# Designed miniproteins, single chains, continued (2), part 103

Each design is a single chain, and the fold is of that chain. pLDDT is the mean over its residues in the fold that is shown.

## One batch from the design tools (miniprotein)

Design m7576
Fold by ESMFold2-Fast:
Structure m7576 (fold): chain A 106 residues (1-106)
Amino acid sequence: SRAPRFSAPEPPVIEVGESARVTVTAGDQDATLQAEVLEGKALIRVDDAPPVELEKGESVDLGTVAAGQTAVVEITPLEKGTIKVRLTATSADGSTVEADVEIEAK
């Protein structure tokens, strides 16, 4: 089966308060999304959902992306420096795909 996949963050270098976007594409199964901040502090949202403020070590459930569909994860740095976010997609069969997203905030 086709696994979920993540784009690179666009743009990878932004100003504090601007947003980088990561496109998540579900494979041939529905996938649940989670985000965890590994470094820094950011607002994280999926599509038009309300943003959640997360700092290092905090995580949020971003909901489900239906099979074959896409969702956009928007990451807005709240402080200067390196922001690292781990995105996890868990398919209906329990298999997981992770992407570590790195953004530099100026």
Scores: mean pLDDT 90

Design m7577
Fold by ESMFold2-Fast:
Structure m7577 (fold): chain A 75 residues (1-75)
Amino acid sequence: SSGVSSVTTGKAMADWLREQVDEIREQVKQSNLTPEQRAQIDKHIERLEELADRIETLSGREAAELLREETERLS
């Protein structure tokens, strides 16, 4: 089965990131997390939102590079 892996433009990547942020927010609401865990997740959400805004103005190539670096940081 083919998943969603369309990376043609920064706009497409930004849209995908925004959907991910929404999903994370929904999961956080349903899960009674500790304040510490919530703070960490909030940081990730803020970073994803900033990335979405940033990559929307960047070319697809630069957007992909930025996402790779951020993913490695989180790992």
Scores: mean pLDDT 74

Design m7578
Fold by ESMFold2-Fast:
Structure m7578 (fold): chain A 97 residues (1-97)
Amino acid sequence: DPLSKIKYKKKSKEELEYLLKLLIEMYYFEKTIDELTEEQKELILYTDEKEFEEYLNYLLDNNVIPDYLRKGLSKEEFKQKLLDLYRELKLEILKEL
């Protein structure tokens, strides 16, 4: 598993918020990794999936994510779509290395 070779550092809440905003933008505007800056690619690649999922769960459980950002998706559907996109993007970025 190529992802097991990545050494993760704990991310700030601000970094996790930026990652969430980036993934929402990529999902709704169907953006590809070719549209990402090197800093955005590094953020996706070097963020731990479990840490990001825990952050998403926290926001969804506390109703912090505005309804307009979910665009009619349930909390579980929204979480799953973002995690699926995150995993896909991470693998595509890793292929460029």
Scores: mean pLDDT 78

Design m7579
Fold by ESMFold2-Fast:
Structure m7579 (fold): chain A 66 residues (1-66)
Amino acid sequence: AEVSHGQAARAAASVLDEAQARAVAGELSRLQTGETVSAQQVKDAALAAGLSEEQAEAVAAAVAAL
């Protein structure tokens, strides 16, 4: 499933602290310029932001549930 950048940012904010959610949103803007993002792209953005694999998977799962 694909979601908007805004939906992905809200999903990240629901499972991460505020600073980490902002970092993921910044990396999403760098990794994709399209209208939507996939759970895999959110996971890649979280890893690029320096988050653990467990945190990246949690964010990706939250996006996949949308």
Scores: mean pLDDT 77

Design m7580
Fold by ESMFold2-Fast:
Structure m7580 (fold): chain A 77 residues (1-77)
Amino acid sequence: MEEEEFEKLKEEIKKLLQKFVDSYLAWRHEQLPPERREEELARLREQMEKFIDNYIKLITSLEKAKNILKALRESLS
């Protein structure tokens, strides 16, 4: 139950971050000269996507640790 809720929360966070990235890149697109636009935006998107992936991996690891602790506490009862 909580695990399913966490997966939904994780997807919501990922979508929110991706939406923020898309909005930022759209704004940045208007700020960049055409000659640099494609290269800069591609680089920024790659960096931001890597950050999002690493962040999601981190929170997933934290949730797994939390679930392990919960299982251990239940086993000791």
Scores: mean pLDDT 77

Design m7581
Fold by ESMFold2-Fast:
Structure m7581 (fold): chain A 96 residues (1-96)
Amino acid sequence: NKAYEEGKELARELLKSKYAWIVVPLLVTGLVEDVRFGQATEEDLERFLGFVEVLKEENNEAYKLALPTLKELLEVMKNTPSVPESLVKRLEEILK
């Protein structure tokens, strides 16, 4: 999936920044609101899944700071009928 691979690359570039610890929680918060208001596309979610996977793999402090909001995102996705169950399960697996 092209969006998923783009998300991975975006995470790698962002993690080079000394501001990653601020930017990552803000990006996750923005996506929570986009999902809640029905503005997030499946492509946006695919890109974000790639982003989060790289974030977790790099063992970055920004990932740990964003973890509560990532768990909130998972719950919002579970409760949003338009979000495919496959994407919910993929995020759940990453956050284990």
Scores: mean pLDDT 82

Design m7582
Fold by ESMFold2-Fast:
Structure m7582 (fold): chain A 69 residues (1-69)
Amino acid sequence: SMSSIIDNLLRQSDDYQRRSDDLLARGREYVRLSRVTGDEALAQAARYFREALDLQQKSDDLRRRASSL
């Protein structure tokens, strides 16, 4: 049914969103650590933020697809 398809898309979107949120939290922690540890921690934060953005884009795409059904 249409409802089952929408539910599946939203579940997948929520999974990507949770993973993105976790990486954003890790990135923020590494930004804090960079104040005492230096540039390597800041570089790691940038990697986490980049990965989080990719997952956020996937989450957003799935929600748009669900909304179009």
Scores: mean pLDDT 89

Design m7583
Fold by ESMFold2-Fast:
Structure m7583 (fold): chain A 76 residues (1-76)
Amino acid sequence: KDNILKAIQKASEAAQKLSSTDPEKSQQIRQLVDQAIDALDAGDYDKAKQYLQQAAQLLKQSGMTSDSQEINDLLS
């Protein structure tokens, strides 16, 4: 649970950094973070991890490879 919350925080911070260069992908990542929070609130940790892994993939595609890796490491 705590690592999922940290991954949510990291994804949110990364989306904010991305908002100045790629606002569309930043918004998509924020939607995935919101879905991860909803899944976590429902007790579905596997779905929360899946949404955060999707967010990490979008960050990697945007050149934010270190932020993507940090999120994936928290979810391992």
Scores: mean pLDDT 85

Design m7584
Fold by ESMFold2-Fast:
Structure m7584 (fold): chain A 63 residues (1-63)
Amino acid sequence: EGERIRELVEETIRASKLAVKDPRYEPRARELESQLPSKGAANAAREAGRREAERELRRELEE
């Protein structure tokens, strides 16, 4: 049953990444965060999404 939690974490990371580029995705990211089992898990997923978005933005700037 850790599989559902893993999928939820991955979905939250993806939504958080999209929310950095487009604020229209922010409500979805927050909704997914609220479904995670702990505040720590929600914070970790949000940070992972933000870091992933930063890497893509830097790549777009031809870093």
Scores: mean pLDDT 77

Design m7585
Fold by ESMFold2-Fast:
Structure m7585 (fold): chain A 100 residues (1-100)
Amino acid sequence: DVEEEFKKLLEEAKKLFEEYLKLRDTDPVKAHLLFSEYEKLVLKMLDLAVKNKDKKALEEVKKFVEKGLEAAKELNDEATASRLESLLERINKAIKELEE
């Protein structure tokens, strides 16, 4: 079930991002690994949504990453914000291509 797989990936990505935020000041090496895994899950969700031509799933991924970007900006984490902005560009491109 594609919808169940997508929901599982989203919940896993949420947990990784929350753990990243908790560890970023105390264990930056572990935090970096958690963020890299979070990025991989976001890209898997993007790939899954594109393969299934699911614009609603793409919009959900977009909103999720936008919330992460807001958190990074509030923390003045420019490096993380830049990485999240790159993910948003990829998501926005995929949404536009599905509208064509």
Scores: mean pLDDT 85

Design m7586
Fold by ESMFold2-Fast:
Structure m7586 (fold): chain A 93 residues (1-93)
Amino acid sequence: ASASAKVAKVDGSKDYRVAFTLGAEGKPVKGTFKIKAEGKVEQLATHNAPPVELKEGESTVTVEVGDGTATVQYLAKDAKKIEVLEVSVEELE
């Protein structure tokens, strides 16, 4: 099982992009990402996971994947930032 979170400043230096990726290796996994978002946040893309709301302030995002890889991506606009506070992953039975 693997979990990662990547935060990158987008071209133009005003926006931040965050991507959460989970990898399942033979067992379903559940990933939990605690993040702090400032400003307007928009969902960009979701692969193998349902859309999850991200609100201004602190939020917990939970994603499950049965096999392979799941990714959720968000964009914080207007010179705001997203800060990753916690990333955890657990294997499901």
Scores: mean pLDDT 71

Design m7587
Fold by ESMFold2-Fast:
Structure m7587 (fold): chain A 84 residues (1-84)
Amino acid sequence: LAVTYNNIGLIYFKLGNYEGAISSYEKALDVFVAYEKSNGGKLSGSTRKSAAVTLNNLGVAYEKLGDRKKASAAYLSARALLPT
């Protein structure tokens, strides 16, 4: 489900609908948070990587809208989810 929302966001982004992309990426992140809560506070390595990809995509979409502060926050969150 989270991967599906990320893919929908990428389609919106490709069409130049950056607001639609952001909304879809946020829905993907909500699914990742729900997975973490239902799995005793744990994300698998593959799920963490997918969440980091979604956060990087969110950052790029915010850059396209000129929101550098939100873009920076998304990139920092993505970096925090990377292994090690």
Scores: mean pLDDT 79

Design m7588
Fold by ESMFold2-Fast:
Order: C-alpha cells, then structure tokens, then sequence
Structure m7588 (fold): chain A 62 residues (1-62)
C-alpha cells in the first residue's frame, strides 16, 4: 500500500542518518580516539540500525 511505501522511505532515511553517526564513531574507534561513552554509543546505534532494517524487511515481506 502507499502507506507502506511512505513508512519504508522514512525508515530508509532514518537508516542513512544512523549510518553516518556509526561511520563517524567507528572512524574514531579505529583511530583509538573513541572514549568508553563513544564506544557504548556506537554499539547502541548499531542495534538501532539493525532494528530499523528488521522493520523494513518485515514490511517488505507483507
């Protein structure tokens, strides 16, 4: 349905924003410059990204 297409687009936009944050935090971690808090935030954003993808996949399979 059209509502599913809109929701998928919104979730994909959310994924793109989250991925940029992950990329920035991962770059700092790879450089050995990430704080313990930044490493925790990286993990939380990775979980959020996975959850968002799971929701997208569930909508697409309907």
Amino acid sequence: SSSHQKLIKELQDDKNRIQKIIDELKQKDDQGKASTQQKLMLGLYQITLGSTQFIIDRIKKK
Scores: mean pLDDT 84

Design m7589
Fold by ESMFold2-Fast:
Structure m7589 (fold): chain A 99 residues (1-99)
Amino acid sequence: GSVPQEVFDLEVVKALYLIASAIAELALRRGADPEQVAEDFERISKILLENFKKAGASDEDLKAVEEASQRMAEAIRAGDLEGFRAASKELVDILDKAI
């Protein structure tokens, strides 16, 4: 049935968050404007969160991912790479539990 498709959709969301996180970290390390990087990350995260919802995520998991992504954006604006990495790990751990 639908289970293999839902698992695939969740794995794709996780992969795209990992790619977005890697791009944000690379941009910050290369001296990109933190506000612009944060805005770009927030825009991508909103799209990924909607796809996570469509993949059947619970309201609890959706809220947890949204809160972790907000902490990632705040860390980007602050230039806090360690805080960004910590929040990114939390977000990935939430996605892994949903799969």
Scores: mean pLDDT 83

Design m7590
Fold by ESMFold2-Fast:
Structure m7590 (fold): chain A 103 residues (1-103)
Amino acid sequence: MEEKKKRAEELIKAIREGVEEGKRAVEAGKTEEALAEYKAVLKNAAENETEEDLLKGVKAQAAGVTIVALTNAEKRGWTREEAEKEVEKLVEEAIKKLKEEAE
């Protein structure tokens, strides 16, 4: 139980850090550069199934999803608030599932 809870906490932290990095990349106008970097991290995570690579992959995935959601929302006529609300819904759903698996 302790071990599963600690791992869930690490995954939740990686997701939240990824979302914040994604938001910063959009604000800095470096979306394409950040997405290319995250794609490379995800490829490495898929090839090397270590705990470290898994956490890096989760963080990169969260950042990538955030960038895509915020960038595409503007093109689809969504407000930034609506796009951030949808990202938060996805994050909370993922966190809920991780907590349920740890319980």
Scores: mean pLDDT 75

Design m7591
Fold by ESMFold2-Fast:
Structure m7591 (fold): chain A 102 residues (1-102)
Amino acid sequence: MTILEALRSEEVTDESAKDGSVTLVVGRPEVASALMIRKGPEYSEKVAEMKGIKKATIKNMYDMGVELAPKVTGAEKADVQKRVEETVTGSKQLLAHLKQYS
């Protein structure tokens, strides 16, 4: 199971449709917030440039990160990061990219 499959099961999808632009299916805003908070909006551009896997819908993830930052920068952020790492199987590109946020 990939992280994208796990996140998809949690219902939120923000499909940007064309030109090789793909959307990370995000079930929880806290997951999106945790990923965005590490590097801010500059790094979200690098996520959009990633190929071979689904990418984030950058604006929406950042907006949620700004609002939820106090919640996810605490213990919840660490728990989200652990869940992400544990869920990734056969998705080395996504895992390597997420480590770049650290």
Scores: mean pLDDT 40

Design m7592
Fold by ESMFold2-Fast:
Structure m7592 (fold): chain A 100 residues (1-100)
Amino acid sequence: SAVDRVRAEARRAWERGATWDQLARLIATLGLIYGLSGDQIGRVAYEVAVERMEREGATEQQIVNAGTAMALRTIGLYIDFEREKTLEEIRREYEALRAA
């Protein structure tokens, strides 16, 4: 599914050393490109943050806090990008994030 593709690409980006901000931007841009809902984007962002924090040996509380913060950040970016950017600008941002 499109959700699984976004999650897989976000995981690969994190494994390449992407920052939390780069991950949030990547998930938001891909969500808009693939036509995912804000709910789907928030869920992907939460799950990616949880997986990352678990691999880093974080505590249960740190995992939940990171997942929640990442979901909120990514939904905020998704809303802002949908409102403020053309699909062409979103595709260019995705290409820049993919190259980093």
Scores: mean pLDDT 85

Design m7593
Fold by ESMFold2-Fast:
Structure m7593 (fold): chain A 72 residues (1-72)
Amino acid sequence: STPAGKLLEEGIKNKDLEKIVAGLKAIIDERPEVIKQNPEFFLAVLEQALALFPDSEELKELKERAKEIAGV
């Protein structure tokens, strides 16, 4: 697993918004091709994160960026 993927997994497990945002942002900014390869998975992860933190504007922004990268 990538360092960003590990941060995201730990963040979701521990309900740590800072780790979730950092992991997702790193994937979106540094490896957008990973989202293009598996868009359904990353959108599901973002939906799960937003279920944990529904008021997070950073997560909402990251979801819109992920949708744009995925072409949906």
Scores: mean pLDDT 82

Design m7594
Fold by ESMFold2-Fast:
Formats: sequence, structure tokens, C-alpha cells
Structure m7594 (fold): chain A 101 residues (1-101)
Amino acid sequence: SVIEEFLRENGDKLYDAFVRGDKKGFLRLILELVERAVKAGVEPKEIAETLLQLARDLETFVGDLLTAEQQEALNTVKKVAELLKQGKVEEAIELLRKEIE
């Protein structure tokens, strides 16, 4: 799976960026995951389910120490997942790009 390969290669970087409060760095990695999955022909709903599971895992990992910046990053991921569930792939990618700029 392209998603499993991405998380094997970049999971530590993604968790590190999130924990450090590097919202832009974290969302750049989320964008790369989404773009690779879309290019590989992964169904938008499956990408959405992966992002929602990742958000849950990150919330659990940090627990009661969740900062406002981390909460904003997770809210962006959840909005991206909702757009992907609706088949709005271009809107999901554009939202990530705008949050990174």
C-alpha cells in the first residue's frame, strides 16, 4: 500500500512535526500523503478513513497536552477528510496548500 509505505518512511517525521507544534511542516506531510495516495488511485474515502485514524492516533498520543496549534492542525486534517468523503479531492488538496502557504 502506498499509504503504508509513506507512513513507514515518514511517520516519525509526521509525529515529530505535530508534537513540536510545526503546523506547516505537519500539514506538508499530510499533503504529500494525500497527493501520493490520489496519484496511486486510492479511493478518496479510504484516504479520508486513513486521515481520521491518524488524527485519532495523534490525539491519543499527545492526550491532555494537546495545544491550540495541534488542535487547529487536527481540525484541518478532519476538514480535509470530510472533503475527501464527499469526493471533493481538488478542494481537499487546495485547503492543505492554503494552510501551508
Scores: mean pLDDT 89

Design m7595
Fold by ESMFold2-Fast:
Structure m7595 (fold): chain A 89 residues (1-89)
Amino acid sequence: PSDALGEKNPQMKPVSDAVKKMLDVVSDNPEAKKILEEGAERALKADTLRDAIIEVSKAAQRVLELVPSPAVQQSAQELSDGASAALNS
């Protein structure tokens, strides 16, 4: 699902890359991985770029609450930066 986000909207590539990185960081946490994968799938089905960003941001926030690690924080920051770039494109 994360790769398909960047393919659906090239402007979403930084967001897609951040989601992939976060999935890798939480690969040993089934609950966090499920939250992020479901968020990415909802984002793929969103009608607008803004709605897609909202869905991914909600999922990332929930993952950060479950796994408050520096690597997850870094991925969440990269996702936030990517979202800002996508919205300003």
Scores: mean pLDDT 78

Design m7596
Fold by ESMFold2-Fast:
Order: sequence, then C-alpha cells, then structure tokens
Structure m7596 (fold): chain A 100 residues (1-100)
Amino acid sequence: SMKEDVEKSMKYVKESGKYVHEAMEVEDMEHVKKSMGYNTESMKKMKEGKYEESKEYTEKSHEHLVEGKKESKDPEVKKKLEKAVEYTEKSMEYVKKAME
C-alpha cells in the first residue's frame, strides 16, 4: 500500500542517515555532509506528502554518497558509505512505488 511504501522509504532514509553519521565520526567529508542535508530535506518532503521532491533529494544524497565513497581512503568509512548508498536506493524504490 502507499502508506506502507512511504513508511519503508522513510525507514530507509533514516538507516542511510545512521551510516552517514557513523562515517562522519571517522572522516569529515564535504560530500557526506551534503548527503546529510539532502536526507533531512527528503524526510521533510516525505512528511509533507511531496514524494516527487523527496525522491529528488534522496537522489542528490545518493550522488554525494557515491562521490564520498570514491574519495575516502578508509576501508571502514567506504563500507559505511556503501551501506548508506544501499539504503538510499531502497528508499527511492519504495517512494517510486508510493507515487504509482
């Protein structure tokens, strides 16, 4: 259902944010910091019922996490960012289902 898809999308944005926070505790990266901002905006738009805008912010978060992963030299940070990327992809899948 739309409600279940929205709840799953929000859950996955929160999970992505947890891994982003953990990565930032180890290495302060501009791309990772930008992804945190975009995750916050995505959640705000999701709560407002603006699913298209929420998806756009999650896509921007995803792009910055991919770049942060490429730039990081720490294997543990790369692994955390990989998990954050996976969760942004799951969030985008469910918000797309909610918009159909």
Scores: mean pLDDT 86

Design m7597
Fold by ESMFold2-Fast:
Structure m7597 (fold): chain A 100 residues (1-100)
Amino acid sequence: GPLKVTVNVTHDADKSTVTVTVENAPENIKYVRVTAIVPTSGKRKSIDVAPNTSATLTIEGAGDSTTVKVTVYDKNGKKLAEKTLTVPAGSSGSVTLTVE
């Protein structure tokens, strides 16, 4: 099936927790990079998620909102897809990104 990247973002007090699941990765996928950004401060934190795994990232200072950028890279370092999700404080959000 096609590659699926599911991103779930939740807010706990002064921080956001981003959970990423990468499923059905074709052989040509090297990793999925997930970057959490606090727009008001410019603070950012990123993780690289291996094919067909999941990972969690926590970022502090997400009072008003957290922006999550998801980028899919192939084994040659080429960017295949990119999505951005912004989640207001006190809410959760998810995005599913599909590539061939």
Scores: mean pLDDT 78

Design m7598
Fold by ESMFold2-Fast:
Structure m7598 (fold): chain A 85 residues (1-85)
Amino acid sequence: MSELLLELQRYLLEAIESIEDPKKILEALSYIFTAVVAASEIKDEEKLKELVEKAKEISKLEDPEKRLEGVRELAEEAVELAEEE
């Protein structure tokens, strides 16, 4: 579990590496924090692996705006998965 959370955080941080706008960086860091905290509550390793794969795909996008949007969407998905009962 901790290894998957570290991979998730790494890919999400890589996704924001080329963002130069300080406000967008702060927003992205807020989404990354939300995603990692939510993901830490997911008990299903397969669901967590799917989030890690999505984060990896987002980090490979060439457009920084698409990466920021992907990070936001992944944070929302992680919250939904953590609340699933």
Scores: mean pLDDT 83

Design m7599
Fold by ESMFold2-Fast:
Structure m7599 (fold): chain A 87 residues (1-87)
Amino acid sequence: MESRMASAYAGGSISAVGILTETDLALKKGASPEELQKIADLGKEMAEKYRELGKRSSPEVSKGYEEATKKIEEAVKYAEKEAEKRK
């Protein structure tokens, strides 16, 4: 249902914000490319867990988990790009 799909998406958005916030804080602290890559790797693990939750859910709820996964993957890409800029 739409409400459960929205809840799954909200959880993923919060997770994506966490990865983005950790990346921003690391950048302000002068973190190494390796530290930024570890944040990206954490985000990849979170995205994989959300994808697995989607596979175990109803089709409507699964859509919410897939959108959540995409949001987390965007945050991961941002962290990886910032790591690459610092090489």
Scores: mean pLDDT 76

Design m7600
Fold by ESMFold2-Fast:
Structure m7600 (fold): chain A 91 residues (1-91)
Amino acid sequence: EKEEKEKKERLIELAEKAAEASRKFLLDVSSNPSKELSEETKKAAEEAQRNLKEIEELLDELKVPGRKKVLILAAAFTGASREVIEELVEE
């Protein structure tokens, strides 16, 4: 069904954006462990938090099992590659 395909694509896009934000956060923290987070990193974190709510809604609408929801969220918030995210969503 077109609706399911569109929701899966949206989920992959949002999870990829969250992964990019997570990688940016981890790089900032690892490069400057004693320094305050950059404004760019703070903005990315705010965007990731907004996107998290939409990701959770999409996971619910797609009827993703709880264990798989945790794996997708973990992949997104640990900076996983798009390939890993696609594999988790498509399975």
Scores: mean pLDDT 75

Design m7601
Fold by ESMFold2-Fast:
Structure m7601 (fold): chain A 64 residues (1-64)
Amino acid sequence: SAEIAAIIEEIRALLPKLPEEKRREFEERIARIEAVRDSPDPVVQRVVLAEARRLLEEARRLAA
C-alpha cells in the first residue's frame, strides 16, 4: 500500500529523535508492518494501516 509505505517513511524520519530503546521497539514494529504490507487481504490491509497510523502517532508524541 502506498499509504502504508508513506507512513513508514515518516516514522523512519522521526526515529533519530527517539530514545535508543524506543528506536529498537519501533524498528521491530516497522518490520512486522513491512512483512504484511502487500497482503491481498483487505482485512489485513485495514489492520496494518491502523497499526501504522498508531505507530506514527506515538513517534510524533515521542519526537515532540
Scores: mean pLDDT 83

Design m7602
Fold by ESMFold2-Fast:
Structure m7602 (fold): chain A 60 residues (1-60)
Amino acid sequence: PSGAETVAAVAAAEARRLAAQGRVEEARKGIDNGARTLESQGLTEEARAAREGGLAGLEA
């Protein structure tokens, strides 16, 4: 898959894992920190994918 697809899948899996452990706030911080890191590197599409994938993982 593309870089953005991979980032979204990984973000969703990590968010689900942390949320399943009751660590929802840690999952939200991880999503934001990961996306901010990608944004700082100019990887705007990957950052969007990380936010969308991570949030989808939390909503599942």
Scores: mean pLDDT 78

Design m7603
Fold by ESMFold2-Fast:
Structure m7603 (fold): chain A 82 residues (1-82)
Amino acid sequence: SIEEYAKEKLEELRKYVEKAKPNLSPTQQKILDELLKIFEETVKEIVNDPSLTDEQKKERIDSLLKFGKELIDYLVEKDKAA
C-alpha cells in the first residue's frame, strides 16, 4: 500500500538522520529533528492527496527523500569543514 511505502521511506530517512547526528552540534541536531518533522508532515499530505495517483505519490515521496538526504549530507559536510 502507499501507506506502507511512505512508512518504509520515512524509516529510511529517520535512520539516515540518526547516523548523521553523532557528527553534529546540538543546534544542528535540533535543526535535523525539525526538518524530519516537516518531511513527515509533507509525506502525510502526499499520502492523503486525493488528486494524486499512488504512482505519483511514490514519485513525490522518492523526490522528497532524495532531497532530504542531500540536505543532511550538506549539513554534515559543512560541520566537518568547520
Scores: mean pLDDT 83

Design m7604
Fold by ESMFold2-Fast:
Structure m7604 (fold): chain A 70 residues (1-70)
Amino acid sequence: SILEELKKKADELNLLVQELEADPNTTKEEVIKAAEEKLKEIREIAKKLPEDDRKAVEASLEDYKKKLKE
C-alpha cells in the first residue's frame, strides 16, 4: 500500500540521518542534503494519496526538515 511505502521511506530517512550523524567525517550540510533527497522521494509517493492525507504527510515532512536544520 502507499502508506506502507511511506513508512518504509520514513524509516529509511531516520536510519540514513542516524548513520550520517554517527560518522565523524560527515558534515551537517551533507546530512541535510541526503535527508532532503529522501524527503523528495516521500513527497513523490505522497502525491498518490487523497488531498487531506497528502497535506498531513507534507506538514510532517516540513516539521522534520525544520528540526533537522537546527
Scores: mean pLDDT 81

Design m7605
Fold by ESMFold2-Fast:
Structure m7605 (fold): chain A 64 residues (1-64)
Amino acid sequence: SRLEALTEDVAIPEGMSEEETAAAVAARLRAEVEAQGGRVDLSLIGFERKSETVLRVTALVLLP
């Protein structure tokens, strides 16, 4: 098992809010990490608006 910091820049779709985009990204990340047998603490996921169309997500994940 290993603890990793993940950083990803995601596009904010037209017509979607930053909050909606963040929720969708958090759900996708949880599903991806859990599919690998890992765990993610959603309370430790950070979001930073980098531009009008880009949201940066940072998460700490535990992988097998």
Scores: mean pLDDT 82

Design m7606
Fold by ESMFold2-Fast:
Structure m7606 (fold): chain A 94 residues (1-94)
Amino acid sequence: SPLEELIEKLEEIRNDESLTAEEKIEKAKEAVEEALKKAQELNAPSGVLSTLEGAKIVIEIMAQDLKKGKVSDEELKKGLDDLIKTLREELERL
């Protein structure tokens, strides 16, 4: 499942202590774009596509806030944790 693969990748990115906050958000953005492309190619249900599009928006907002200096490294990790939790809850509904 593209959504399950995204959740696993986001958890790996979040826990990778070798990555900076900027590198984490860039990899998270790449992961969601890959998951969305794969879901579109598989003609996934609208609920899956909407969930992935929502994840992309959340990640883009986090990226902008990080660039503006509004978010610390700890707040970015919390934002990723909150996103992962939301995606797991949506996966259970699909």
Scores: mean pLDDT 86

Design m7607
Fold by ESMFold2-Fast:
Structure m7607 (fold): chain A 72 residues (1-72)
Amino acid sequence: AMPPLSPEEVRILLDAGSVVLYLKAKSLYEDLSPEEKEKINKVFDLADQLVKAILQGDSEKAKAIWEEIKKL
């Protein structure tokens, strides 16, 4: 059983979700370089790991992954 989402986890999900949706939209309407596509794919992989960390109740791991996303 997972605990309910904390306000901090909700905030991280909202912020990361906004970034993911923007990058998905960007990838659909722009001719991106291979380097830009690789960077976006890395963000999507990190976002998947972020959601899994939150589902496991690992808020520290979720915070660390969000910091990695912000650096990209």
Scores: mean pLDDT 80

Design m7608
Fold by ESMFold2-Fast:
Structure m7608 (fold): chain A 72 residues (1-72)
Amino acid sequence: SSQDRVDQLLAASEARTEAAIAELEAQKAANSADPARVALLQNRIAMERGALEAFRRMMQWVLKLEEQSRAK
């Protein structure tokens, strides 16, 4: 179903984002004595989370359009 495909795409995107954030968190730990670099890495983590949220909203919009198409 379309829901199953969306769920698989979301799971894959979440896994990729989690791996990217884990790497950035490791870099923050390695650079804990450099507050400017820590701030830069924290901003990158926020961007990764923001991108995932935008993708989730896009997938919800796609499902809503499919539902509206079936209601006709």
Scores: mean pLDDT 85

Design m7609
Fold by ESMFold2-Fast:
Order: structure tokens, then sequence, then C-alpha cells
Structure m7609 (fold): chain A 79 residues (1-79)
């Protein structure tokens, strides 16, 4: 999950979304530090859903779909 979040951050930065990229990197660091923490994984899942909605509104459908997939993975890991 953390490596996938870093990869998404790099793609978001290339697309010009520096703030989203910084947020994704912070989430990746939290997941790497606390990989089994259900509360952190739930928070990351919720935040990724919001990021996906923002990316979709901006017209970045592929990045939004990727963010949704990672949100589902985080939610699964939190269960």
Amino acid sequence: LAEQLRALAEEAERAGHTEIAEQLRRMADLVAEHPDNALILEMVSEQLQRIAEELERAGHTELADRARALAEEARRLAA
C-alpha cells in the first residue's frame, strides 16, 4: 500500500497536483510506519476517496480510479 501511494503521488505531481502529491506522500509515510493500524488505514481510505472525487472533477479519471482502488485496499486491510 505505501509504495502504491508513493507511485500515485509521483503521477499526481506530474499532472500538476502538487498539494495532492504531498498529501499522498504523507499518507504513504503513515502507512509505512503503522502498516497494521486499523484507524490509520480507515483514515487513509476516507482521504483517498476524497482525493479520487477531486481528481475526477479535475478530469483525471485514470488517477481517480487508481485512488479509489487504493482506498478499497486500505479499507480491506483495516477490516
Scores: mean pLDDT 83

